# Designs tried in a protein design run: designed miniproteins, single chains. Part 90

Each design is a single chain, and the fold is of that chain. pLDDT is the mean over its residues in the fold that is shown.

## One batch from the design tools (miniprotein)

Design m3317
Fold by ESMFold2-Fast:
Structure m3317 (fold): chain A 55 residues (1-55)
Amino acid sequence: ALSPEERELAEKAYRASLAGDVETARAYMEKLMEEFGLSEDEAEDIVVRVGLELA
């Protein structure tokens, strides 16, 4: 299960991605990786899963 903090960063990354703001989306992905010790693939998976829940 995702923590509320992981979900918040993933939602921000997803929303930035939808807006075409690739730089902001990457910045939130990097925060997710650094704060929670996730790989790039793990962070991408979380953002995609959260995005599917928001759609």
Scores: mean pLDDT 83

Design m3318
Fold by ESMFold2-Fast:
Structure m3318 (fold): chain A 65 residues (1-65)
Amino acid sequence: SEEIKKKIKEIEKEIEEKLLELIEKLNEALKNNDYEEAEKIIKEKTKELLELAKELDKLVDKLEE
């Protein structure tokens, strides 16, 4: 199960990187008063994060079996 733990850490790191990117881009859009861009960023990044969260959940389930 060390392989599964390694995959979990890799996905966690990817989630962290996507969250930082979301914060950075959202902050830039808000500084420019571009609320349409801010909404688009939230939708796109939330979808990406949700897919990563689903993959993480599947790997965690395999560790508990």
Scores: mean pLDDT 83

Design m3319
Fold by ESMFold2-Fast:
Structure m3319 (fold): chain A 61 residues (1-61)
Amino acid sequence: DDEVREAVEEARRLVEEATRRARAGDLDGMRRLIEEAARLLEERTGVAMDTEAVLARAEAA
């Protein structure tokens, strides 16, 4: 449970960083961070992340 909580918080940080990088014009960094967050979350929690929806949100920022 502690490991799950840590993974969720780490994934959330990665998504926030990805959004900031997208706003700065770093789309490569955005994609890598979102993919990493999705991977981490799925591996630790077993919950599939909607990567396409997350990418759309980051690009809209």
Scores: mean pLDDT 72

Design m3320
Fold by ESMFold2-Fast:
Structure m3320 (fold): chain A 97 residues (1-97)
Amino acid sequence: MEDAERARELAEEARRAAREGRGLEGGRLAALAGGYAARAAESGDEEARAAAAEAGALAARAGTEAARVGEGEAAAAGAAGAIAGAGAAFLAGAEEA
């Protein structure tokens, strides 16, 4: 399904926003990416699971980067994105990928 692709797109946008100093936008995008990656991980087929693992890992990285450059609400959003992305990746089987 398109959830893994959407998660990857949002995670890349989140990382770009974080690198440009737009921490709040980056944090929100990373949290949204983590949510899409989690939905993809729940789809259950082997290809969807692999795509979800990649998207979840990318969302986790994006959330971490957003939290690092953000303050207050932006940092909290980034942290939430990192947690959601990491959870999705783990659930999809990317334990040490």
Scores: mean pLDDT 69

Design m3321
Fold by ESMFold2-Fast:
Structure m3321 (fold): chain A 72 residues (1-72)
Amino acid sequence: MEYYEKGLELYKLGDYEEAAEYFKKAIEEDPDFAEAYANLGKALKLVGDDKEANEYYEKALELDPNYEKAKE
């Protein structure tokens, strides 16, 4: 949980590369954490890693098909 919160803070500051690293750590702690996969995808998209971003978005949807509502 701590890693995910740190990732969100870095994302807000525009430190997308570091945010992605912390979201990866959050996933290592909780592999079923759909929100961490979704936010990792967003951070990677902003870094320019479109292929990797799409892979993590797909994983997030596999874990929680309804997370589109949580996006709000």
Scores: mean pLDDT 78

Design m3322
Fold by ESMFold2-Fast:
Structure m3322 (fold): chain A 62 residues (1-62)
Amino acid sequence: SAHEQALELAAQAAEAAKAGDLDTALEYLNRGIEVLEASENPDLWLLEELRLAKERVEAEKA
């Protein structure tokens, strides 16, 4: 499902962020957001969580 794919992408983003690879973390977060936005009934709570995680990673790069 889109939800399961987004959770897997979020987990990969978290691992990349732990490794200090913020660019790779952003790529995974963007893919997860895209998967949820393309679904018929996106999990809006998960979508918001991924968007907040993206903002946090982008702030770390600044």
Scores: mean pLDDT 86

Design m3323
Fold by ESMFold2-Fast:
Structure m3323 (fold): chain A 76 residues (1-76)
Amino acid sequence: DGVEAMEKAKPLLLENVRKVLESMSKEELEKAKKEVEERIKFLEEQKPKVPELAEELERQIEYLKEVLKLIEEILK
């Protein structure tokens, strides 16, 4: 079950992402934030156009929103 495997891996993946983000400069973090925000917007615009991939796109959007939260937390 791919969904269960991803849910189990998600906390470890986010922890590794946090460590990478913490190693970045403020300028790199601000650039990463912009890129993540642009990617979320793109995927949200694609979701209604590709209904067969809607669930997959929603999972990607959710993950990117978690990454965005981490970037915002580190930039405080």
Scores: mean pLDDT 77

Design m3324
Fold by ESMFold2-Fast:
Structure m3324 (fold): chain A 104 residues (1-104)
Amino acid sequence: DPEEREKARKEEAEKLIKSAKQLLEKAREYLKEGKLEEARKYAIGAVSSALTAKALLTDDDNEVQAIFQEALDRFEEELNSTTEEKIEELIKEAEELIKEIENL
């Protein structure tokens, strides 16, 4: 049943978004404590979980590959930086991705 497959994908995406929110909260806590490397790791985790949720809601394998490639290109500088400013950019991007998916 195509409708049941769609529901299963949405449920999996919701679990990934919940995970992304938990990782995002930890990233914010570590950032507040000045633990930049830990904040960065959790922020990357939040972005990755949110992107995986977006990919699960996409039916075209080529579009899935495009989502991940665009993310890698977009976040290359942020992924390789431990500055507070770049970590805040990762946190904002994860928050935006979560909002985008929740509005679907």
Scores: mean pLDDT 76

Design m3325
Fold by ESMFold2-Fast:
Structure m3325 (fold): chain A 56 residues (1-56)
Amino acid sequence: GPAAERGIAEARRALAAGDAEAAGRHSMQSVVYALEEGDLEAAREAARIGREAGAL
C-alpha cells in the first residue's frame, strides 16, 4: 500500500547513499505499514532491504 511503498522507496534511497542506519529504520517501519495495509509482497520487499541494511 501507499505508506509501505513510500517507506521502501526511502529505504532504497538510503541504501544507495550508503546510509545503512536510515535504510534499516525505513525498511523496518515499512514492514509494519505493509502488514497494516495487508500488502504481503511489500512486507517481503521491506524485510529484504532490512536484511541487506543489516537491520534484520
Scores: mean pLDDT 85

Design m3326
Fold by ESMFold2-Fast:
Structure m3326 (fold): chain A 67 residues (1-67)
Amino acid sequence: SRTGELVGSTPETQERAERGRKELEEALKELRENEDASPEEVARLIGRALRGIGDQVQAWLEGRRLA
């Protein structure tokens, strides 16, 4: 796992980071494959990608706080 070696990482923070990574990856994949999507759908997918990034950042911060 690419999330597993952060200082202060726990199984919980690692799982959260992995979930956020997958959600971000799926949102970016949909954006890339649906280039004909409406601006409204693109905005929705961007929002989902930002949420995935937020989950990863929060997991990283929680790991650092515990270290």
Scores: mean pLDDT 68

Design m3327
Fold by ESMFold2-Fast:
Structure m3327 (fold): chain A 74 residues (1-74)
Amino acid sequence: IWEEAEDALLLMKAIIAKIANDPEGVIRYAEEGIERSTLPETKAAFYELLSNAYRALGDDEKAAEWEQKARELA
């Protein structure tokens, strides 16, 4: 259960980075969370955060790719 708790902590860190307007931090935590996560719902949440972060950086193409991946896991 602590491995799943680590995924949750990374998700919280990514959300905090989004609120703090730190898209680079969101990308860092979300990428780490994706590498650790085995649950589709958790991966989808990280993909949505990556989509939002790339939009904040002006990379609309990558944002659309991550949004599509998140939808495929729903």
Scores: mean pLDDT 79

Design m3328
Fold by ESMFold2-Fast:
Structure m3328 (fold): chain A 81 residues (1-81)
Amino acid sequence: SNLEAARKSLESAIEAAKKTGSPVILLAGAHEALRLVEEAGGSEEVKRLLREAIRAAQQGDVETAIRLLEEALELLKKELE
């Protein structure tokens, strides 16, 4: 499903960003997850967190972007249960 694909994209991006500190990896992962969640009609809260993470990553705030993506991932996992 698109939500399962979004979960995998977020997990991969968060792990890579924690290793590299790269805001570009966070941006790519957040944009892909947002696209997949939007196509699936996923929750507005997940979309909000992904949009906030994109903003933080654009500003180079890697710590905030990772936290927001981890929050989005937690909610997305609950939607997949």
Scores: mean pLDDT 83

Design m3329
Fold by ESMFold2-Fast:
Structure m3329 (fold): chain A 84 residues (1-84)
Amino acid sequence: MAEAEKLYEEGLRYEEEGRYEEAARKFEQSGNLFLKLGKKKEAAEAYYKAGLAYARMGRYQMAALFFGRAKDLDPSIEVPKLQE
């Protein structure tokens, strides 16, 4: 548990620095660990943050993939429209 949360926190720090590629990788790693622990809601939140980071980089196909994964794990997640 602590490792998944630590990776999520590292993702937030990279996001604040504008380092979106590093942020996306940390959020993906966090989501993968939360999912392995059966924490679907926390995994969904981490994948959603990875999607936002990819969107900030203009990598809309990757953003859509992670938003889809997040919504599959937590259907209450509102997927952003990837329009300029």
Scores: mean pLDDT 84

Design m3330
Fold by ESMFold2-Fast:
Structure m3330 (fold): chain A 86 residues (1-86)
Amino acid sequence: LTEEERNEIIKKKIDENRDAFLQQMARTHGISVEEIRALMRGEEPKTEQQKRAVESIRLMKEFYEEEIKEGGNVAGYKYLLDLLNL
């Protein structure tokens, strides 16, 4: 695969996983998908539900970083970490 083709496949998988993740987080914390997107971009949480969502995102980032340190599925967890930073 070319770098361009590889990036397209990765982007598609990130978008699919992002949609599922955002919908699950929105349901779990009782906020909108758009609010989750804003929090993922680093916007300051304004409600208790938003603060809980930010905490959940932080814990997921910590988990992915720890998995990368352990050397397990490093490429996969790096892409998931990139998903959380978009």
Scores: mean pLDDT 74

Design m3331
Fold by ESMFold2-Fast:
Structure m3331 (fold): chain A 87 residues (1-87)
Amino acid sequence: AEAAAEAAAAGGREAARLGAQGEGVGGATAAAAGAVGAGAGTASGLAGLSAEAAAEDARSGGEGAGAAGGEAGEKAREAGLKGAEAA
């Protein structure tokens, strides 16, 4: 349980970092990527007990949002941090 929570937190933090990297990349695509990242971050938090898959989803979402950038990057970062906090 604790190890699963740690994995979820790590995934959330990774998603947050990747989202932050995307802040410089703009475009309408960023909004869609951010939504994916936000969902992944939430999943990470919810799945503290099955953290590995949730953390990977959060990280993947963060990567997409990071690549898209802009406000979506920020949203993915926030979702990742929220996922990490929930874990």
Scores: mean pLDDT 55

Design m3333
Fold by ESMFold2-Fast:
Structure m3333 (fold): chain A 85 residues (1-85)
Amino acid sequence: MSSEELRRRGAVLITAAGILIAGAEFSKSLGDEEAKKADIEAARELIEELREIARELEELGDTEGAEELLEAAEKLEEKIEEIEE
């Protein structure tokens, strides 16, 4: 996979994780604990894939691309932590 393909895949995962996190916040507001947990679990799986893609980007020498994906992963994790409170 090229660095461009990895960056594109990373962007898709960031978007998907963001949608799941928004869904978890909505479920929390409704008191739906099961739906909240399911969305958070799915979002965490996508964040793990993001970190793997960032590692592959670093191996290809795309340090800037790797850093952008790692920053996105950190921000997504922060949002999950706020929801779990």
Scores: mean pLDDT 86

Design m3334
Fold by ESMFold2-Fast:
Parts: structure tokens; C-alpha cells; sequence
Structure m3334 (fold): chain A 78 residues (1-78)
């Protein structure tokens, strides 16, 4: 996972790298909120990450599917 994310970051043009970094930041923020039990804020953060990753990688990419799974798990607790 981490190695795949780093490899993808290095392959993107400069403008898309910033977008990818924002997606990773949103995903990390989502995990923090999820651990704190703030499922509403976690869902919002995961939705931001999912949107950005889908725009960069496409809906069928494994990373996009992983974030979508996380979002579904968090939404099931709302």
C-alpha cells in the first residue's frame, strides 16, 4: 500500500502530485476521526479522498476501491 502510493506520486505531473498529496492527507484525517469515533467527520474526509483519487486513478483502481470500502464501513456506523 505505502510503496504503491509513493510510486504513483512519483509518476504524476507536478500539478497532479499536489492533488494526490491532498487525497492522502484527507485519507489520513479520515483515519484519525474514525479512531476517535467521529464517524461523520471520518466519512466526510474519506469522501474527499475518494473524489480526488477517482479523478486521478479512475473508479476501478485498487486504491480507489479501498477508500470506498473504508467510506462504506464508516457510513454503516452512522
Amino acid sequence: MMEEMQELLNKFPEEQREKFKKALDAYGIGEVYEKEGDYKSAAHAYEVALKLLTELLGEDHPLVKEVEKKLKEVKSKL
Scores: mean pLDDT 79

Design m3335
Fold by ESMFold2-Fast:
Structure m3335 (fold): chain A 79 residues (1-79)
Amino acid sequence: MSKEELAEKLLKAAEETLAALPSLDLPEEVKELARRIAEKAKELAEALRAGDEEKVKKLEKEIAELQKKALEIHDAYEA
C-alpha cells in the first residue's frame, strides 16, 4: 500500500467515524475521545502525504494512547 492510499483510507475512516458519532448512544466522554482519535488520524494522513516518517510514528503512538484511554473510560462506565 502506498502512503497516498493509506492516507486516503485514514481520511475516509476518520470522516465515517465523525459522521457516525451523532447517531451513537454513547457517553459524551467516549464520543469526545473518538473525535480526537479521528482528528489525529487526519493529521496522520497529512504526515503520510508529506513523507514525514518521524511525525507519522509520533501520531501512531498518540492515536494508540487515545484508543487505550477510550477503552479504559468505556470499561469504567460499564463497571
Scores: mean pLDDT 76

Design m3336
Fold by ESMFold2-Fast:
Parts: sequence; C-alpha cells; structure tokens
Structure m3336 (fold): chain A 85 residues (1-85)
Amino acid sequence: MEKLEEIRELVTKAIKAYNNGDYEKAIEYLEKAEELAREIGLEETAEAIEELKEAIENKSPVERIIGLVLRVLGLLLDAELEEKK
C-alpha cells in the first residue's frame, strides 16, 4: 500500500495547493499522482487524476473541479478498502 498512500498524499497536497490559489503546484502534484497510479495499475484512478489536472489547467468552473476531486477521492477510498480485506 506504499504507492497508494503516496498517491493519496499527493492528491491531498494538490487540493491544498488549489485551495491556496497555487494552480501550478496543484498540477505538479497531480502529475506525480497520475504517474504513480498508472505504475500500480489503478487505470481508472489515473484517468480521473488526469481529468482533474486538465480541468485545473483549462481553468474550468469550480463546480467541475469539486466534482472531479470527489471522484478521485472516491476511487482512492475504494482502492484502499479493497486492499484491507
């Protein structure tokens, strides 16, 4: 679960950076999180992180960003729960 924990931490850091208005830093954290998600085979999670990153890059409405954040967090929670037996 080492990589999954790192992905969660990176996504959390990205959300904090976004909330602080540091969009460039948020994108950097999401890029690393996407790479790690692909590395461990979390394909749907990686795609959701990529979509969130693109939405921030394209300055999408906050409502869309919130929806994508919730989707990413939900996928990460599902992955964590499946690994807990």
Scores: mean pLDDT 83

Design m3337
Fold by ESMFold2-Fast:
Structure m3337 (fold): chain A 79 residues (1-79)
Amino acid sequence: SLTEKARELIQKGREAYKAGDYDRALELYEEAARLFEEAKDFVGQVEALNNMSKILLEQGKKEEAEEYLDRAVEVARKN
């Protein structure tokens, strides 16, 4: 299912993050967020967006991180 595929991408993203491959982790989390949105798994979508925001904050990209946090809040509020 789309939800199962998205969860596999979250796991791969976490492994990329642990390895210090932040660009790869962001790509994997972005694809996971897209699949969760398509599946209407809004809890999974929020998790993926929060993971992206965390990486961006660690990189000092505060404005980009805030955009993902705002998107996560909007998804949670509407669903």
Scores: mean pLDDT 89

Design m3338
Fold by ESMFold2-Fast:
Structure m3338 (fold): chain A 77 residues (1-77)
Amino acid sequence: MDDEQLRAAVRRVEEALIAAGVPEATARRAGEALERMVLEGASVREVAEALGVSPRTVGRLVELAAPLFAEAVAALE
């Protein structure tokens, strides 16, 4: 899977979270966390520093987005 397909999957996750009633700011942060971890291989600590949040918050964002991201990735493979 290329970077363009992974970014498309991240965008789909953000849209799905917003449609499910998650605040847009939270959905966008979840998408940015996934993009940094999947495309850049960033650690939870590095993502936390980049987003200005705690590592616990990154964990919560990933937990929120992970099921939707797994479905989006599976649909592209």
Scores: mean pLDDT 79

Design m3339
Fold by ESMFold2-Fast:
Structure m3339 (fold): chain A 95 residues (1-95)
Amino acid sequence: MTIEIVVDKSKAKDLETVLDMAGLDYTVEEVGDKSVITIKTESPIGYKLVEILKGLLEKRPDQNPLDIYLLIVQNADEINKLSVEEAVEFLLSKM
């Protein structure tokens, strides 16, 4: 599966750190003031993590990707019971 996340260049390194910590393969392309990060994963749990990260970054572009990742990890037990959309809404209520 392939997922694209678009972030400001200033946030790209923090998102790369998150993906490295999660053991996910990615490529980065710089387009103007943005970085397009393309993630490839065969893991259902990896796919769910990236979709949640993408949803949160799109709704809260002001937030640091590392802080979002820590919030996901801290709430993993609850998130595992929820769909991607439900998990994004749940986590937004804590931000």
Scores: mean pLDDT 85

Design m3340
Fold by ESMFold2-Fast:
Structure m3340 (fold): chain A 68 residues (1-68)
Amino acid sequence: GKIKEEIKKKAIEIVDKYKDTLSDEEVGDLATLAVIELIEKHKDELTEEEIEEIKNEVGKILEEKLAK
């Protein structure tokens, strides 16, 4: 849904913005905190399935962009 894509986009934006200035751990923490905040903000609009999909897709983004 729209919320899922917005949360995913936010994680990507944080990684792309800070990856050259912060450690991989710090970038991962910032992206994770922002995702958790957005999920909590929209929890009444998200199904449990959508929350699981968001967590899985964000985890994959962080693994692909930060894990070396």
Scores: mean pLDDT 79

Design m3341
Fold by ESMFold2-Fast:
Order: C-alpha cells, then sequence, then structure tokens
Structure m3341 (fold): chain A 60 residues (1-60)
C-alpha cells in the first residue's frame, strides 16, 4: 500500500544519508567525493518529490 511505499522511501533516505556520511569519512580524492555527494543529493531530491506525490494520494 501507499504507507508501505512511504516507509520504503524513508528507508532509502536513511540509507543515502548513511552513504553520504561514509563518503565524507572515506579516503577518496576530494573531487570524487564532491561528484558522488552531488549524485546522492540529487537522489534525495527525487525521493522528496516522490514522497510529496504519495502524501497527496494519502490525503485523498
Amino acid sequence: GLKDELLRKIGEILRIIGEMFDLERSDLPEEEKEKRLKELEEELERLKEEMEKISKELDE
């Protein structure tokens, strides 16, 4: 159901935040870190948009 989908997306957000934290702690070159961080930020923005869509459907 929509609630299960919302919970799944919350889990994905937490996973991405964990990846961002691990990335900051990594020994990768700074340029590589910046590129990967941008990709993770873009993924978070997509998830926010998807969650807003689900919220609208739940408010029916």
Scores: mean pLDDT 80

Design m3342
Fold by ESMFold2-Fast:
Structure m3342 (fold): chain A 81 residues (1-81)
Amino acid sequence: DVERARRLAERARRAAEEARRALEAGDLEAAFRHALEAASYLLGLAVLASVTGDPEVREILDRTAEYVTPVLLAVTEALLA
């Protein structure tokens, strides 16, 4: 199920990139919407890693979280300002 993990990771990264672009443009509504999409895909990846126990799926999760988490934090900070 590594292929499913790769698809989830790709979608999470794309959503995070859209969230970052929306933040740069000052569009907080779009940033929040895309951040929720990224978080949802990241959660799906975490569940997949947990239920499969596959170290390759875990590695994909860890790399994806490293990319996505800073974007989610930036959106959260902007919303709380």
Scores: mean pLDDT 88

Design m3343
Fold by ESMFold2-Fast:
Structure m3343 (fold): chain A 75 residues (1-75)
Amino acid sequence: SFDAGAQATLEQLRLAAEATPDPEVRRKLEEARRLFEEAVAALKAGDLEKALELAQKAQELLESVREAAREAVLA
């Protein structure tokens, strides 16, 4: 279901943020999780345009985190 899928994504982002030793990566993962939560809330409220914009911002942060992770030592 949509709720189960959304909750799984939020949980994955939480676990990723807790697992990272890099405070910049953690902050960006926490921000992406918050934006995704807001996107889900907007979607449930029927605000499709806001939901898409928030989801896009979350995706951009996740791309930034992936780039930063390449330049940092793992764990």
Scores: mean pLDDT 77

Design m3344
Fold by ESMFold2-Fast:
Structure m3344 (fold): chain A 79 residues (1-79)
Amino acid sequence: SEEVKKELEEALKNSDLAKIKELMDKHKNDVSFFEYLAKLLKKRKDLGTLQILVEYAKESDLDEKSKKILEDTLKEMEA
């Protein structure tokens, strides 16, 4: 939703990792959320945040596709 997108953009702008992780947990079954998150991190070139979120995702009950989106995005940005 547009509300979730704005909330995520604000959390990233403020480097609010706790809020980003909360949103990841809330939307753990929403693959489109993780596609949007990955898109924002690429646009911002925020490799550091993405690395932290990939590690968090490994310990979370996220959909396998969502974990793969974050991991693939990290590999692409590290190349």
Scores: mean pLDDT 85

Design m3345
Fold by ESMFold2-Fast:
Structure m3345 (fold): chain A 70 residues (1-70)
Amino acid sequence: MDELLTKEDLKELVEKLKKAKTLEEKLKLFEEILGSTEAIKALKKLSEEKKKELEKKINESIERIEKALE
């Protein structure tokens, strides 16, 4: 869904993302927000190196969103 999230919705998403143990769980939460199921399927096709890069970028994005919500 291409909707603007409220500050509260983003804060809840950040908390859920921090509690997620795997990259797949984090991507599933993003898919719920975006209304797409393609990210998990794409993840299975990525190399281990690209998965690590993606996880780092996701964690950095979570930190930036969290700081913006303060």
Scores: mean pLDDT 69

Design m3346
Fold by ESMFold2-Fast:
Structure m3346 (fold): chain A 70 residues (1-70)
Amino acid sequence: GSLKTLQKIIDALREGKFEEAVELLEKAGFTPEQARELIRYFEHQGLITPEQAEAFRKLLDEREAEKAAA
């Protein structure tokens, strides 16, 4: 993704807009595994809080479970 796309994802995570962050990552072509790696990287760099990273991972897991059930 472009720097602009990454910034939008970071902003969404910081604002607690975790569903928007997932949609931005999916639109950019990130797999769930790549999304988890990127979020771990953002947490490690101090760009988001551990609580924001955990909330994102929980939502991503819930969305993947829903897709598997559908």
Scores: mean pLDDT 82

Design m3347
Fold by ESMFold2-Fast:
Structure m3347 (fold): chain A 60 residues (1-60)
Amino acid sequence: SPKERALEVIEKLGKIMLETGWPEEEVEENVEDLKQKLEEMSEEEQKEFLEVAEESLKRA
């Protein structure tokens, strides 16, 4: 589902943030915040988030 794929992308973003020197505590908070926002998103919003996040990961 779009939600499951978005959760996978959020986890990958967290790993990238750790590799780029973000503190672990801040990364954990940001990942949890994104997961909470995702739970509140509509299906269309989840799809838009996923498209943007996947495109960003391809460029990283």
Scores: mean pLDDT 78

Design m3348
Fold by ESMFold2-Fast:
Structure m3348 (fold): chain A 69 residues (1-69)
Amino acid sequence: SRKEQLEEERILNKVVLALGEKFGFELTQEMVDAALEAVRKLLKEDPNASEEQIVEAGLKAAEEVKKKQ
């Protein structure tokens, strides 16, 4: 539904904001892409995941990409 699409967009925007706050100038497009992919996967596998868990999953995915740079 439209409400589900808007809620997903809101959560994705919150993840991008958290990435910017944590990584600042070190934030790369590869880190953003990995974080959003991890978040979308979590939302599909666990519809009851909290916003805190979703943001944490995104940040963790971005950190894993950063370690390989």
Scores: mean pLDDT 82

Design m3349
Fold by ESMFold2-Fast:
Structure m3349 (fold): chain A 56 residues (1-56)
Amino acid sequence: SMSEETRKKIEELSTPEAKEAEKRGDIGLAASLLAKAGASPKDVQLWARELQEKRE
């Protein structure tokens, strides 16, 4: 599960474009946008996994 610290970091780095991609289920695009915004690969991976679990 994603930690509170990781969740806050991802939330701070989330742009409107990343949120739109997330709503479309385009996790790959959303992850790329978060990485471009400065999120660590580890944090992006944890976030993407939690989104996949929550979506299903």
Scores: mean pLDDT 76

Design m3350
Fold by ESMFold2-Fast:
Structure m3350 (fold): chain A 68 residues (1-68)
Amino acid sequence: MAERIQELVKELKELIDKAKSLNTPEAQKAIDEARKLLQEASDAYNRGDYEKAIELLEKAIEVLKSVL
């Protein structure tokens, strides 16, 4: 569980960096949404809800992929 979450967080950070390089309003909105989902995933992880944390991280990744 923890290793999978670390992999998803790493992928998400790489996608955020790619989206930042686009310098578009659409990319910025996607980054803002992904950051909110990452915060919610962190909160889920801290309460032991690993399944929800993974779901939220995967959703954040899909949001960023939609603008890349």
Scores: mean pLDDT 83

Design m3351
Fold by ESMFold2-Fast:
Structure m3351 (fold): chain A 79 residues (1-79)
Amino acid sequence: MEEAMKLLEEAEKLAKEGVKAAEEGDGEKALEKGLEAARLVREAARVMEEAGAPQEFVDGLLKAAEDVEAMAKALAEAV
């Protein structure tokens, strides 16, 4: 569980860095950071699934990863 929490904290940090990159006009960096954040959320979902977390919760994290990826692509297109 602590491992999954650390992955989610790192994902949040990367997502914030992606938003900052978009604000600075660096769409490529914004996309890269956002996609990496989404990857870490999916990894956290996998870790939690292996630890016996409810499937509904795991599905929620996978949906969150999809949303982060979509936002990253939208931010990259906006710059």
Scores: mean pLDDT 81

Design m3352
Fold by ESMFold2-Fast:
Structure m3352 (fold): chain A 74 residues (1-74)
Amino acid sequence: LSEEEVARLERVAAIFEEVAAGLDLSPEERALVEAMIAAIRAGDERAALALLFQLPDDVLERLLTRYREALEAS
């Protein structure tokens, strides 16, 4: 990965961490989100997406909505 790609992945991971900290997640849902964030930092896009889509629809929608809001606020 390039330095630019690493910086981008770290920014994405940091936003997801902030968003997840503000969400009311079960321990199982939080573990999936934490694993996804670790996959993002590792540059493993396939693993990150697979973990993301294991979340319940309601949790997935909340996470993505908050992520989009945070990204737009930056």
Scores: mean pLDDT 81

Design m3353
Fold by ESMFold2-Fast:
Structure m3353 (fold): chain A 68 residues (1-68)
Amino acid sequence: GAAEEEAHRAEAAALLAEGAVYHTFGVEAEALSATVEGDVGTALVRAEGRLYRVTIDSATGAITVEEI
């Protein structure tokens, strides 16, 4: 159903966000939360005691990683 599709999209955003932090900083990353609104996914990721906000725009393919 729609809720399962939303959950799967959030899980995909979390995995992409963990990969983006790992490839950017060379450290293992753990997604703490992820949400998807339309074509935009946002995740909070922890790596090595730091927090990152990762924004994924599936319409443009852009991925932005910001330390918070």
Scores: mean pLDDT 76

